Designed miniproteins, single chains, continued (3). Designs and how they scored, part 88

Each design is a single chain, and the fold is of that chain. pLDDT is the mean over its residues in the fold that is shown.

## One batch from the design tools (miniprotein)

Design m11045
Fold by ESMFold2-Fast:
Structure m11045 (fold): chain A 66 residues (1-66)
Amino acid sequence: KDGGEAFARIYRDKLAPLVGGDGTGALPDLVKDPEAFREAIENPDAFTPPLPPLSEEEKQVLLDYL
């Protein structure tokens, strides 16, 4: 399955700033709750701070991985 590698790339390039560089940001906690993470991807405006802009392909990869 390609989801893990593609997820890691998107995480590193787009989502890494949300983890505070040292992994202490909110993203690690969201990943522990796949439902909350999925909601944040689908409704980025409801997330604080909002998720960076993701392409539809990037969103699909993240949702398929979870």
Scores: mean pLDDT 60

Design m11046
Fold by ESMFold2-Fast:
Structure m11046 (fold): chain A 53 residues (1-53)
Amino acid sequence: YAPSMAEGDKAVEDAIKNKKDFFADTGDVYYVNVLKPKIESAGLKFSVRGVIF
């Protein structure tokens, strides 16, 4: 059970719909290893807000 994962998936869909680069507030393994490939496969850039993991 992970509500943050469902929120992350929705944020990815919103970014793809709006054709905007994705900014993650965290370098969490879920965001980096799961959401990054989804964003990049849609032709968008994945970035972390500048926080060290």
Scores: mean pLDDT 60

Design m11047
Fold by ESMFold2-Fast:
Structure m11047 (fold): chain A 62 residues (1-62)
Amino acid sequence: SDEELLAELEARLRELPLTDAAIAFAVRQFREFLANPRGVSPEEYAARLLAYFEAHPEVFAP
């Protein structure tokens, strides 16, 4: 389920005009969240990440 959710998140991020670096950053953040969940479900965290990058389609992750 967590791997499926990660794959769905990555696929949705790839539909956005994001850099590979930004997608890699989002995937890393989600993996770190899965290792140490805090106060929200994995589905909620994935939705928040997607919403952030949808609001900031020009994001370049350093």
Scores: mean pLDDT 74

Design m11048
Fold by ESMFold2-Fast:
Structure m11048 (fold): chain A 86 residues (1-86)
Amino acid sequence: MKEIRELVLKAVGEVIRGIGEAIDGDYEGAAESFERASEYYRKVGELYKELGDEKLAEEYYRLARRLREASERARRGEEPVIEPEP
């Protein structure tokens, strides 16, 4: 639980950083920040899977994939779009 919270906070921090970088027109920096956020959320998914919470694991894996897609868009010079987390 505490480790999951720390990873989520790190992921959120990288998302906020990436959004700020994108607003400043630094899409390369935004791509790197979203890539790091994706890796943190993937680790959260792995921890929930170990706890037997497959639904939460799938949700965090999906969030990681969305951030990886946002990173790829930013690398192409496209503005990344991140929807609010459900």
Scores: mean pLDDT 81

Design m11049
Fold by ESMFold2-Fast:
Structure m11049 (fold): chain A 77 residues (1-77)
Amino acid sequence: SRAALEARRAELEELAEELEKVGEEDQEKRNELKIKAAELLLAAARDALPSLSPAEQARAREQIARLEAEIERLRAE
């Protein structure tokens, strides 16, 4: 729903503000915030998936795979 999209946007904005407040020396905390943001985007893409056309689903699955890879990379750091 539009309300769910607006709520996720607000959460992403809050995470962005927290990231700006974290010093560059605190790389672990910065990575944690980046992972949370990527997880929110991943959840939004997964939620949209059943409502998409087959061509849109293929593109969304590729985006999901890229987000999952990014989360894994950040967790490995």
Scores: mean pLDDT 78

Design m11050
Fold by ESMFold2-Fast:
Structure m11050 (fold): chain A 62 residues (1-62)
Amino acid sequence: SEVARRDLELAEELLARGATGDHAAQAASGAWEAKRIGEEDGDEESARRGAELVAQAQRGLL
């Protein structure tokens, strides 16, 4: 999905820059949407990447 791809790219970009607080929350939201879309579309790679990025973003949330 184009939406999932864009959400993953944004989440990866934010987390690569060391996002915390509101930016980490934004990354988590995008990653969660990408995970959900990947699960609905049967795209195992997008679902897996989304799950990993959610976990990373949660460590940045305060």
Scores: mean pLDDT 78

Design m11051
Fold by ESMFold2-Fast:
Structure m11051 (fold): chain A 73 residues (1-73)
Amino acid sequence: SMEEKRKEVLKIMDETRKKFQEEVDKAQKSNDLEKLKEIGKIYDEFLEKVDSLMENNEPIEKIKEVAEEALKR
């Protein structure tokens, strides 16, 4: 159902946000301002892509792919 899909998307988004926060924490500890800027840009692009995929009713597998791609960068 759409409701179940939405719940799974929210879980993926929360897990992805947590992993990005870990990368932010690492960059902050090393005073890597360029890395902080890079992480922010990648996360913003991830959020925009997820919104687009949800609006177009794309399969959950595509959302997982986008999350994995964002975390790989």
Scores: mean pLDDT 83

Design m11052
Fold by ESMFold2-Fast:
Structure m11052 (fold): chain A 86 residues (1-86)
Amino acid sequence: MDEVIATIEAATARLAETPLGEAARAFGERIIAAAKRGARDAMAELAGMVGWIAAEGTPEQAALAQAAGDEVYAAIRKAVAEQVQA
């Protein structure tokens, strides 16, 4: 999970310098808190964050959120696979 948290922090830092700003940081903190509880909670918060930004944001913000969401989701899936197969 440390790798997942690092991926979320890197992605939200990049998004915070885009038109998403503080919204990206706040949602990143929520996903990190969820990741500390488990992969399932992390995936649920991530889906909620991406869906919220896609619904409320501009098409540009939606595209940025989706790309970051895909990156973080891939990291969570990899961490789960490594934990199950270890």
Scores: mean pLDDT 75

Design m11053
Fold by ESMFold2-Fast:
Structure m11053 (fold): chain A 90 residues (1-90)
Amino acid sequence: MEKEKEEKEKKEELEKEIGLGLLRILLGVARVMLENAKKKGADEEYIKKLEALIEEIERAIEEIESDPSITVEEIEERLKRLVAKMKELS
């Protein structure tokens, strides 16, 4: 009985690590987009939206790293929302 519980916990930990890794990749992409936008003299509203997106991604990462009670489903929901926002800015 305990062996099956340990395997489930390891799977959840791996899924959380994958989700966190994807958020870190998204953060990297958003930061590159911001640097490129600044270099190209993009619209101030666009730059502010990118900065707000970066802050949201950073907050999501910090919350997930500091709160082990955050579920895989919550991480996936946050990731989907942030990906959708970034897609609108691309």
Scores: mean pLDDT 82

Design m11054
Fold by ESMFold2-Fast:
Structure m11054 (fold): chain A 69 residues (1-69)
Amino acid sequence: MERLSEEQWQRAKEAIMNEPDQSRSTIAVLREKAGLSDRQVGLFEQQIWETKGVHLSSMTVAEAKEVLA
């Protein structure tokens, strides 16, 4: 099974935590600021689901920051 790398995970988390627009889609931030591919976004979402039990694709940046804090 393919997993997101440590570097890609850290980049994704930093992009969300440092996004000033709290109403923005988390997926948009992962694609545009973290530079993740659609596959890598899916892997990040899967890892968050496995660890936190939430779907990032339905969340704003504000909600994702609470999950990742």
Scores: mean pLDDT 80

Design m11055
Fold by ESMFold2-Fast:
Structure m11055 (fold): chain A 95 residues (1-95)
Amino acid sequence: MAKKFEEAVEKVKPEADALPAGAPAEKVAELLAEAYKLAGLKTEVKGDTVTFSITIDGKEYTLSLSASMSAEQLAAELAPVEEALLAFAEKMEAE
């Protein structure tokens, strides 16, 4: 069931091999693993860009990540989703 998420990560990895240490691909993989546990994660690969659609607590979050993005750009794009995931995880633990 998670094959699309794995394919998206695998498609980013070859580009990441050409990037300096600390490439965004590892952050993407961590986010995919976490989001898959807490909420449905939907991915679309378009050229060198990976678009993620995540539904967290009934709200849809969409973010677009490129293999050429810096760690700062990736962190800024992921920040709203990470905050929502943390809040949702706390809510799930409270149940």
Scores: mean pLDDT 55

Design m11056
Fold by ESMFold2-Fast:
Structure m11056 (fold): chain A 78 residues (1-78)
Amino acid sequence: GLTDEGIEKARNAKTSDEAMTHAIEAIRASGLEGISREVAEGMARIASGVGKVSGDPKFGGELAAKVAENAKEGKMKL
């Protein structure tokens, strides 16, 4: 589904910004709402930023994808 496609696109993104965009799309498609969604989206942005700062966009993309996976599994509900 859209969430799974977004997770894979985030994982395989060529840039940290692409990874962030796809992870946020996946989080939104997961049905997560309110403050739980804001936290998940914030964590995806932080993961993307880590990729930029470390010079490893693949690492940032893997972290962003993991945030989206946790959102899909309901682990991000508050």
Scores: mean pLDDT 77

Design m11057
Fold by ESMFold2-Fast:
Structure m11057 (fold): chain A 96 residues (1-96)
Amino acid sequence: MATYGGKADDGSAAGAGAHNDRVWVSAIGPGELTRKAAEAGAKALGGEIVSYGDDHAVARGPGNEETARKAADAMIEALGGTKAPSVPPAVPAGGS
């Protein structure tokens, strides 16, 4: 199992997990954009919208760790944030 997360400049955040060829993505952001975020995540996964509301969006589908990352990035973009760049996992700088 692997987990991925992203944050946008507007304070929106998305997290994704992948296990056993299944992907789950959750995002938090402005209510006016949560539906678009859920739709973007579901589309990126080739899956389904689980829920969306005033502050959250959740999508689920088949996939792997790469699919989870792409779905999280798509949800952040839909929430008005910038895409996380494709960077290798950085060692934590410790105490940032």
Scores: mean pLDDT 69

Design m11058
Fold by ESMFold2-Fast:
Structure m11058 (fold): chain A 88 residues (1-88)
Amino acid sequence: PLSEEQKAVLREIADLLRRAAALARRVGEQLGVPATPDVAEIGRLLGEIARLFEENFSEEEQEELAAKFDKFDSVEEAADYLEELARK
């Protein structure tokens, strides 16, 4: 079972994933050269997500989550899964 601290981190990661997905959708809707600030912010959010996983989850827990993420068709599905794990 996950700790309450790990559940809080999963909720934070889910929020960051949803923010990254929203920015990526905005970039796609522009149908041209994406705004540099939006692209940079997506990169920053993805870096923060990776850091939170590395610092708060064991290698085994990270492998289990990665295996689940590989089966999702969208970032929103991954975020929904993390929120469900955090709620129990």
Scores: mean pLDDT 77

Design m11059
Fold by ESMFold2-Fast:
Structure m11059 (fold): chain A 72 residues (1-72)
Amino acid sequence: SSRERDLLEALNTALNAGYGASAAAADGTVITAGPEGRYSINDPEAEELLQRRLEEMARAGREAARRIAEER
């Protein structure tokens, strides 16, 4: 969704700027970069949406890598 994309862009912006940097999504959700690639969000609902999307992307990446290895 557009909200999930906005949250991912805000997360990438904050993490790339480094520890303590913050980025805002269009809906006012703020993501702040933490230590060791961790982050915090000021909206629990947005955090759940982002975590779900990140896990979906990670799972899809693992499955794609597995298929490439098996089908070569």
Scores: mean pLDDT 79

Design m11060
Fold by ESMFold2-Fast:
Structure m11060 (fold): chain A 102 residues (1-102)
Amino acid sequence: MELLDKLEQILREILALAEKMGHEGIVNLARTALSLVEAARKAYEEGNKKAVLKILDFIKKTLEEIVKIAREHAKTSPEAARIYQLAEEALKLVDELKKEVE
């Protein structure tokens, strides 16, 4: 699934930026989201549409928390400002993925 691969790439970039910042909270959230992307890929391969939609909802909630944290730091950290932009792009991809699966 091409959109899922794009989501994974954005999340890996968020993880790298969070590690550069030393922000353990965003690092842990990004790792959680990456694990959920792998779970969504497996559920999709199995044809479990309902499981994919539930996992995408968890990814969305994780991304919303990343957005909240990154926004607070965006004024003083260029890494946080970039994470904020990437997390908003990822949220749009999750909404597109939900529509594609439905």
Scores: mean pLDDT 89

Design m11061
Fold by ESMFold2-Fast:
Structure m11061 (fold): chain A 80 residues (1-80)
Amino acid sequence: SKREELLKRMRELFEEMHKLMTAGKDMVEAQRKAIEIRLLRVEITADPETQAMARKRAEEEIKKLDEMEEKRKELEKKLK
């Protein structure tokens, strides 16, 4: 049951990510969905140590995405 719910969520996220990528829209949002898919996969298949490593890597990737969004906000301020 729990495994089936996680697999269903992974499929839904993959479809959402694929739609964003094929439309050329919201690449940052697509990357956030890719990180979520990876974490769900690791939760299903991996031991707690591997899960902890994956979460740490995800935190680093999320920080980089947040920095990209801040840089875009600064660029928008310059264009006004």
Scores: mean pLDDT 79

Design m11062
Fold by ESMFold2-Fast:
Structure m11062 (fold): chain A 69 residues (1-69)
Amino acid sequence: LTDFLKKLQEIVEEAAKLTGDREKAISLVQKALDEVRKEFKGKRIGPDEFVEAVRQKALELAKEEIAKA
């Protein structure tokens, strides 16, 4: 559980560096969490696989946000 929270904080920090906005980064990570949960609905996955999927999605969303600016 503690490891999971630390990994999520790392993803938020990476997204914040890309967007230049911590509030935006937090919102993007929350959106990534929701999308990954929907994608893996009804599937058994390990916590490492889940965290990696969230990281990938959050960084994709952050890059899209930069492209819009």
Scores: mean pLDDT 78

Design m11063
Fold by ESMFold2-Fast:
Structure m11063 (fold): chain A 90 residues (1-90)
Amino acid sequence: SRAARLEEMRRELRELAKRGEEVLKNTPEFTPEQLEKFKLAEETVAKGLATLYAQNPDMSAEERAELEELGRLLLIATKGAIIEEEKKKK
């Protein structure tokens, strides 16, 4: 069902977002390169949500709120991953 799939996605994203939050919390200052990548990630998530809304015009306010939450979790996880990937480069 859609509800079961959505809950599975939320669970996975929450775990990734929790890791992302810890990475962000342990990073007191962001580099200019990280900030540019954060901006691109924010724009990408915003465009993704806009596309989903356009493709699903009958989407309820509740379903939209769920997607906004998923987008927020994805953005936190992505920002954390950007920092981790930069740490792997010398």
Scores: mean pLDDT 81

Design m11064
Fold by ESMFold2-Fast:
Structure m11064 (fold): chain A 55 residues (1-55)
Amino acid sequence: EEPLVPIDQLTPEEKAALERLAKTRPEYQPVDGKVPLSAVIEVRAELERRRVEEL
């Protein structure tokens, strides 16, 4: 139903953030090396938020 994104297309930073989010949201856990597009969006939003907070 939801588009799946291969984790090999993610940066190492995005992969680390995904692992953190997957601990609280099991639906974000990679399956067969892929994650839902919504997981990628959440990961990128988290990283952007962290960058703003660390300035």
Scores: mean pLDDT 74

Design m11065
Fold by ESMFold2-Fast:
Structure m11065 (fold): chain A 72 residues (1-72)
Amino acid sequence: SEIEKLEQELKKQVEDTLSSRPSEELRKLLEEVREEIIELYRAGVDPEELAEKVQELMAEMVAKYEELVPKK
């Protein structure tokens, strides 16, 4: 399933990021990104283009997280 594939990529990215700085703020941002991805999928966006969009959203999410929870 495309959703399972996206979940696996998201899980890997989450584990990599959480291993460096675990946080509830990061979890909240990840949930927002997931919701946005699901909405795009339901809107009928091509799964291949959706995968590229996921990568862009993940990069922006990481930048947002660093802004909300600055590293000590």
Scores: mean pLDDT 68

Design m11066
Fold by ESMFold2-Fast:
Structure m11066 (fold): chain A 97 residues (1-97)
Amino acid sequence: SEKEKAIEDLEEIRKGLEEIIKLIEEGEVELAIELAKKLVKRIEELSKTSPASEVLREVAEKVREAIKALEAGKTEEAIKLLEEAKEKLEEKIEELK
């Protein structure tokens, strides 16, 4: 169903955000930037067909802002942006259940 597909897509991106946050917290900033850039591309691809495309686009924008924050050495700001993106995904997942 479209609902099940939306939940699956959102859960995939939520797990990606959790991995990136963990890497930042472990001091692996360059790897976190690389994975965040890959995550943005994956979100953009999913957004073309996902029933949750609006939320996915909002999350992609927050991840792009987090990448800029990381590149500027603002790790705490980047974590906050990624946590906000994760919260948006979790809220939408619960709405769809």
Scores: mean pLDDT 88

Design m11067
Fold by ESMFold2-Fast:
Structure m11067 (fold): chain A 85 residues (1-85)
Amino acid sequence: SRADELKREIERLLLENGQLALASGDPEMLALAQRTEAEVQRLLGEAVELEARGAPESEILRLLEQARAVVERGRAELEALRAAL
């Protein structure tokens, strides 16, 4: 499904963000990656709860798109921090 495709994309992006932060060895980048992951996991958890309650697919997709936006913003911030090293 579209939701499953989006979840897989989000998981891949989170893994890539984590790898980038780990490769840097920078504590600020590591902290940012951790905060980004925590926020994304919270949104994914809300999407799971909505799905369990039989909420419309449009509401579930909205939360997943929000989670993707969070991970993409986190990547941009990580790239900016890396450029400053």
Scores: mean pLDDT 89

Design m11068
Fold by ESMFold2-Fast:
Structure m11068 (fold): chain A 64 residues (1-64)
Amino acid sequence: SNAERAARAAREAAEGAGGDGEAAQKSPYLGTLENDAGKAFARGREEGGHASGAAAGTAAYGES
């Protein structure tokens, strides 16, 4: 389903671009920025639904 594909893409982008602690390893500040973007994306998916999450994900990891 679109929701499932969007959710998976959102999750993979969040894990890849800001896989929580892994992004922080790059640099204290930069890692935090990327990690925060990934989390905002994942949260957007939960709060706004699949369409919002997918769009937000593209914007989020595009942030940094």
Scores: mean pLDDT 52

Design m11069
Fold by ESMFold2-Fast:
Structure m11069 (fold): chain A 69 residues (1-69)
Amino acid sequence: MTEADRERFRALFEAYLADPDAALARAGVTGLPYSERLAAAKSERERVQIETATRLLLMGAALDEILAR
């Protein structure tokens, strides 16, 4: 990965974290919006699991976009 790729990844990942629902839609993830999934969580553990899984998915989506070029 080049220095330019790393800078693009950082900027893209930060943008995805700012608007996770739009980023998830671009990645082809269907279902409840992120905020609704968090609201539906039955426990703090479940909420943390949803947050962690979403963050990892967004990170993977950003990497895929950088590496696809």
Scores: mean pLDDT 76

Design m11070
Fold by ESMFold2-Fast:
Structure m11070 (fold): chain A 80 residues (1-80)
Amino acid sequence: DGLELYEKKANQVYNEAKAILTEKGKKDLLKKLDELGKELFDFLSEMREGYENRVVLASNQEANNFVNEKLQEIKKIAEE
């Protein structure tokens, strides 16, 4: 499903950024990555729970926009 694809993509992008920042020793950016990751994964967890409980927490467009925005922010901090 679309949520599973977002969860997979989020894990991939987060882990790639974490590996890059860890190799470069960017402690402040690693902290920022952890904060962005928490926001993203908390959102995805809420969407999963909402789906299972038949509660609409966000439209498909709102969910897509939020996930893509957070993924772009994560990629940007990995750029140095």
Scores: mean pLDDT 80

Design m11071
Fold by ESMFold2-Fast:
Structure m11071 (fold): chain A 60 residues (1-60)
Amino acid sequence: SSEVEKMVEELKKHAESLDKEFAKKLTDEDIRELLKTTGYDLERAKKFLEREIKEYLKSK
């Protein structure tokens, strides 16, 4: 596919680098929705994932 599919793979790898358990719960559809909400801004999407994972880890 296109640049969007590359962004999805990049975000999946980024999430895995931060927490594998959290990343395993993320679907490709979840990541596509995240990209839509950030206006397909990969850096913004990465920061959103970082924040979500930090909150997840803080609760564990």
Scores: mean pLDDT 82

Design m11072
Fold by ESMFold2-Fast:
Structure m11072 (fold): chain A 97 residues (1-97)
Amino acid sequence: MHDPSSELVMEVDGEKLYYKALAGSTIVLEGENGRLLKLVLIPPDRIEKEAIEVAWRLMLENNWKELTLTVENGVVTLTGEDGTVKRYSIEEVKKIA
């Protein structure tokens, strides 16, 4: 759940993702249904918007409440709450998004 002070980060397929917290090197985004997307920051890699879009759609498809997104050396790793791990190149993510 958001409060009215939550910062809007982006929209995916009309669903709004809000900044919820920073826990160490992890940024937590919250959707309108209370789903949490955890973005693990590993410098110098950046988390592109297309990676967030793919991660969010994967959460919705599997009805997961939480997903962890990590980008390292051009590899996007998505970890579901059940321990499912999917890996994509950044080029694959841009084609899927």
Scores: mean pLDDT 79

Design m11073
Fold by ESMFold2-Fast:
Structure m11073 (fold): chain A 104 residues (1-104)
Amino acid sequence: MAEQLSVEQLYNAAAFLFLRAIQLLEENPDDDKAREEALELVKRGVELVKIAIDKSKSATEEQRKKIEELADEILKLVENRAPVDEISAKVTELLKLVKDVIES
């Protein structure tokens, strides 16, 4: 279960899921099935990020709000078929904020 993983393991798992989602979208830009698979990977990555920041107990209210806003934005970008570069940029921003929280 995700709840039994360390904060570092949760972060690494989320990063891997986001990377796989981006690769699917990049390689299959017009494939609805690939987009649905990418959306599920992003949803799972977001879930793991939230568990990681909860376990760290180091997040400020401002950091939690920004992470939640970025996670929601990424999900909407994938659902709305936004350019892969835009999705990738937001994922990079999210992962940087999460890393700052867990390394505090």
Scores: mean pLDDT 83

Design m11074
Fold by ESMFold2-Fast:
Structure m11074 (fold): chain A 94 residues (1-94)
Amino acid sequence: HHMLQKGAGGAAGAGSDRGSTPPEIAALTPLEQRVLRILAENAGKLVPLDELAEKLGVSRETVKRHIERVRQAVEAAGLGRIELTDEGALFTPA
């Protein structure tokens, strides 16, 4: 679906790449879109950071960074919310 660039514009940190403000979900990298997909498949369930790190082949710190971006995009798109803890991430659909 095509979307307007408006959705991601509300946050102080939005547009850190500056080149353009693509649609909030389309602005995510393929890896970040994969994070969202895993969280969406486990909607309402806490997914451990170690499990995400293993599935994505990255460190826990890298996963946390990706989840923060995904959280902002999901919230801006009105798809729900993502809660990030030291144990894992929880996606609650709208």
Scores: mean pLDDT 72

Design m11075
Fold by ESMFold2-Fast:
Structure m11075 (fold): chain A 74 residues (1-74)
Amino acid sequence: SQDELVQQFLDRVDLVTKSAIEEKWSEEDIEALFAFLRRDLEAMRPSLSDEQVQRLEDFIEEKEKEVREAHEKA
């Protein structure tokens, strides 16, 4: 279902961003990660509602801010 697809994406984003923070990924790797996540979401767009896409875009933006702030403080 679309809800399962959304949840799977949210879980993957949460898991990988936690790893990026805990393992102190480089700025280059962080940039590559968020470029990849946004590209992956665009590939999924035709299978999702506009509301689901917006929710996932907002979540990616929130997680990018969290990862970048953690990197700057390290």
Scores: mean pLDDT 86

Design m11076
Fold by ESMFold2-Fast:
Structure m11076 (fold): chain A 70 residues (1-70)
Amino acid sequence: SKQAELQKKIAEIEAELNKKLEPLKEEAEKYEAEGTPESREKMKEIKKKVEKLIEETNDKILALIQEAES
């Protein structure tokens, strides 16, 4: 069904996001362990990168849903 294909594509996109987030999480954990003002600034940059990846992923998912509704 069209819905099953949509769900599969969404799951694949989410899995790819998780793979991209993993190295960023590891980097954030290293900076958290350092506990310096410089490491806090680097963690803020990592958070922005994470937010951007999530936003881009959500945009892709929304585009797929809109295409399926059309």
Scores: mean pLDDT 84

Design m11077
Fold by ESMFold2-Fast:
Structure m11077 (fold): chain A 87 residues (1-87)
Amino acid sequence: MKLTYRITITAKSDEDAAEVVEIAVEIAKKRGIKVLQVQPLDPNKPNTAEIVVEAESREKAEELVEEIKKEAEKRGIEIEIELEEIK
């Protein structure tokens, strides 16, 4: 059974948050993880972007989060990531 996860990305700027969510979508696509929703910038939360994904397991969602962190670090972007199960 596939589970739905919200990944919240907070950066030091709206530009950094938007860049990292773009990266997150590309990584999810390469891993065969279905992207259900993308909010590149939250109008009510500064420097925050959000993606909702459908993953085969929590382990697969955690692997996606770790790969997003690695790619952001390679680009010199400092981020905070939260992973929440919503189903």
Scores: mean pLDDT 80

Design m11078
Fold by ESMFold2-Fast:
Structure m11078 (fold): chain A 96 residues (1-96)
Amino acid sequence: EELVKEAEEAVKEIEKDPSKAGEGIRRLMDLLDEATDPEVKIKLAELLGYAAGLSPDPSLATAAMLNVVARAIEEEDPELQKEIIEAFIKGWKKGR
């Protein structure tokens, strides 16, 4: 939950100033890498997707997507893998 709060703060900064998207997205990727709880991973993936969607830079969106996919494929549970990827896509659609 602490990781989710930090991620929400990073997203809020991107909403205020889209030029900070690169730095915010990097922070969100780091937070996702720190997460161990499935629910936290899913929430962080959605927030990362949303941040990527807010960014006008498609290279940042691609980097975020690749990071999420790389993290998801490490999961042994195929349902959790799917939920992480779907959460990112859901967030991305909201941010556009």
Scores: mean pLDDT 82

Design m11079
Fold by ESMFold2-Fast:
Structure m11079 (fold): chain A 65 residues (1-65)
Amino acid sequence: SAARRQAFLAEVRRIAEEGIRNRVSIEELARRIEALVHRHQADEEESREALRIFMEAVERMRRLE
């Protein structure tokens, strides 16, 4: 459902923002998001959007040093 997809993507964004704030490694952030994608049983579109959010977070983390 659309609501389930929005809740999943909101949780991906929450994990990304928390990871940036807490200065976790890119490897750790990837692990956390992959675990969520697996538990949610994300479809192709949800997985693609989760990857996009992850890549944006990685770029922000790289700009922080």
Scores: mean pLDDT 86

Design m11080
Fold by ESMFold2-Fast:
Structure m11080 (fold): chain A 82 residues (1-82)
Amino acid sequence: EYELPTGGYRKRPGEPSDPRVELEYLFEKALKGEIDIDEVIKYAESYRLPDGSYSDRPGLPADPRLTELVDKYIKELEEKKK
């Protein structure tokens, strides 16, 4: 169990947390200026698969919808930072 600076958690007892739910929460907080944009982008990139895509569960194939959603949020955060 690891608590994020935002008060979120990276995993549930016995299983990994759903990264999509956590990432959406962090992206909304960053867009509001409540947390560091760079830390949220870094956290999102840590979940990226070797082929550049995202999966909502370890060991499963890439989810194109999740990949598109995360890439969109990262782009919006980078635009807001400027």
Scores: mean pLDDT 64

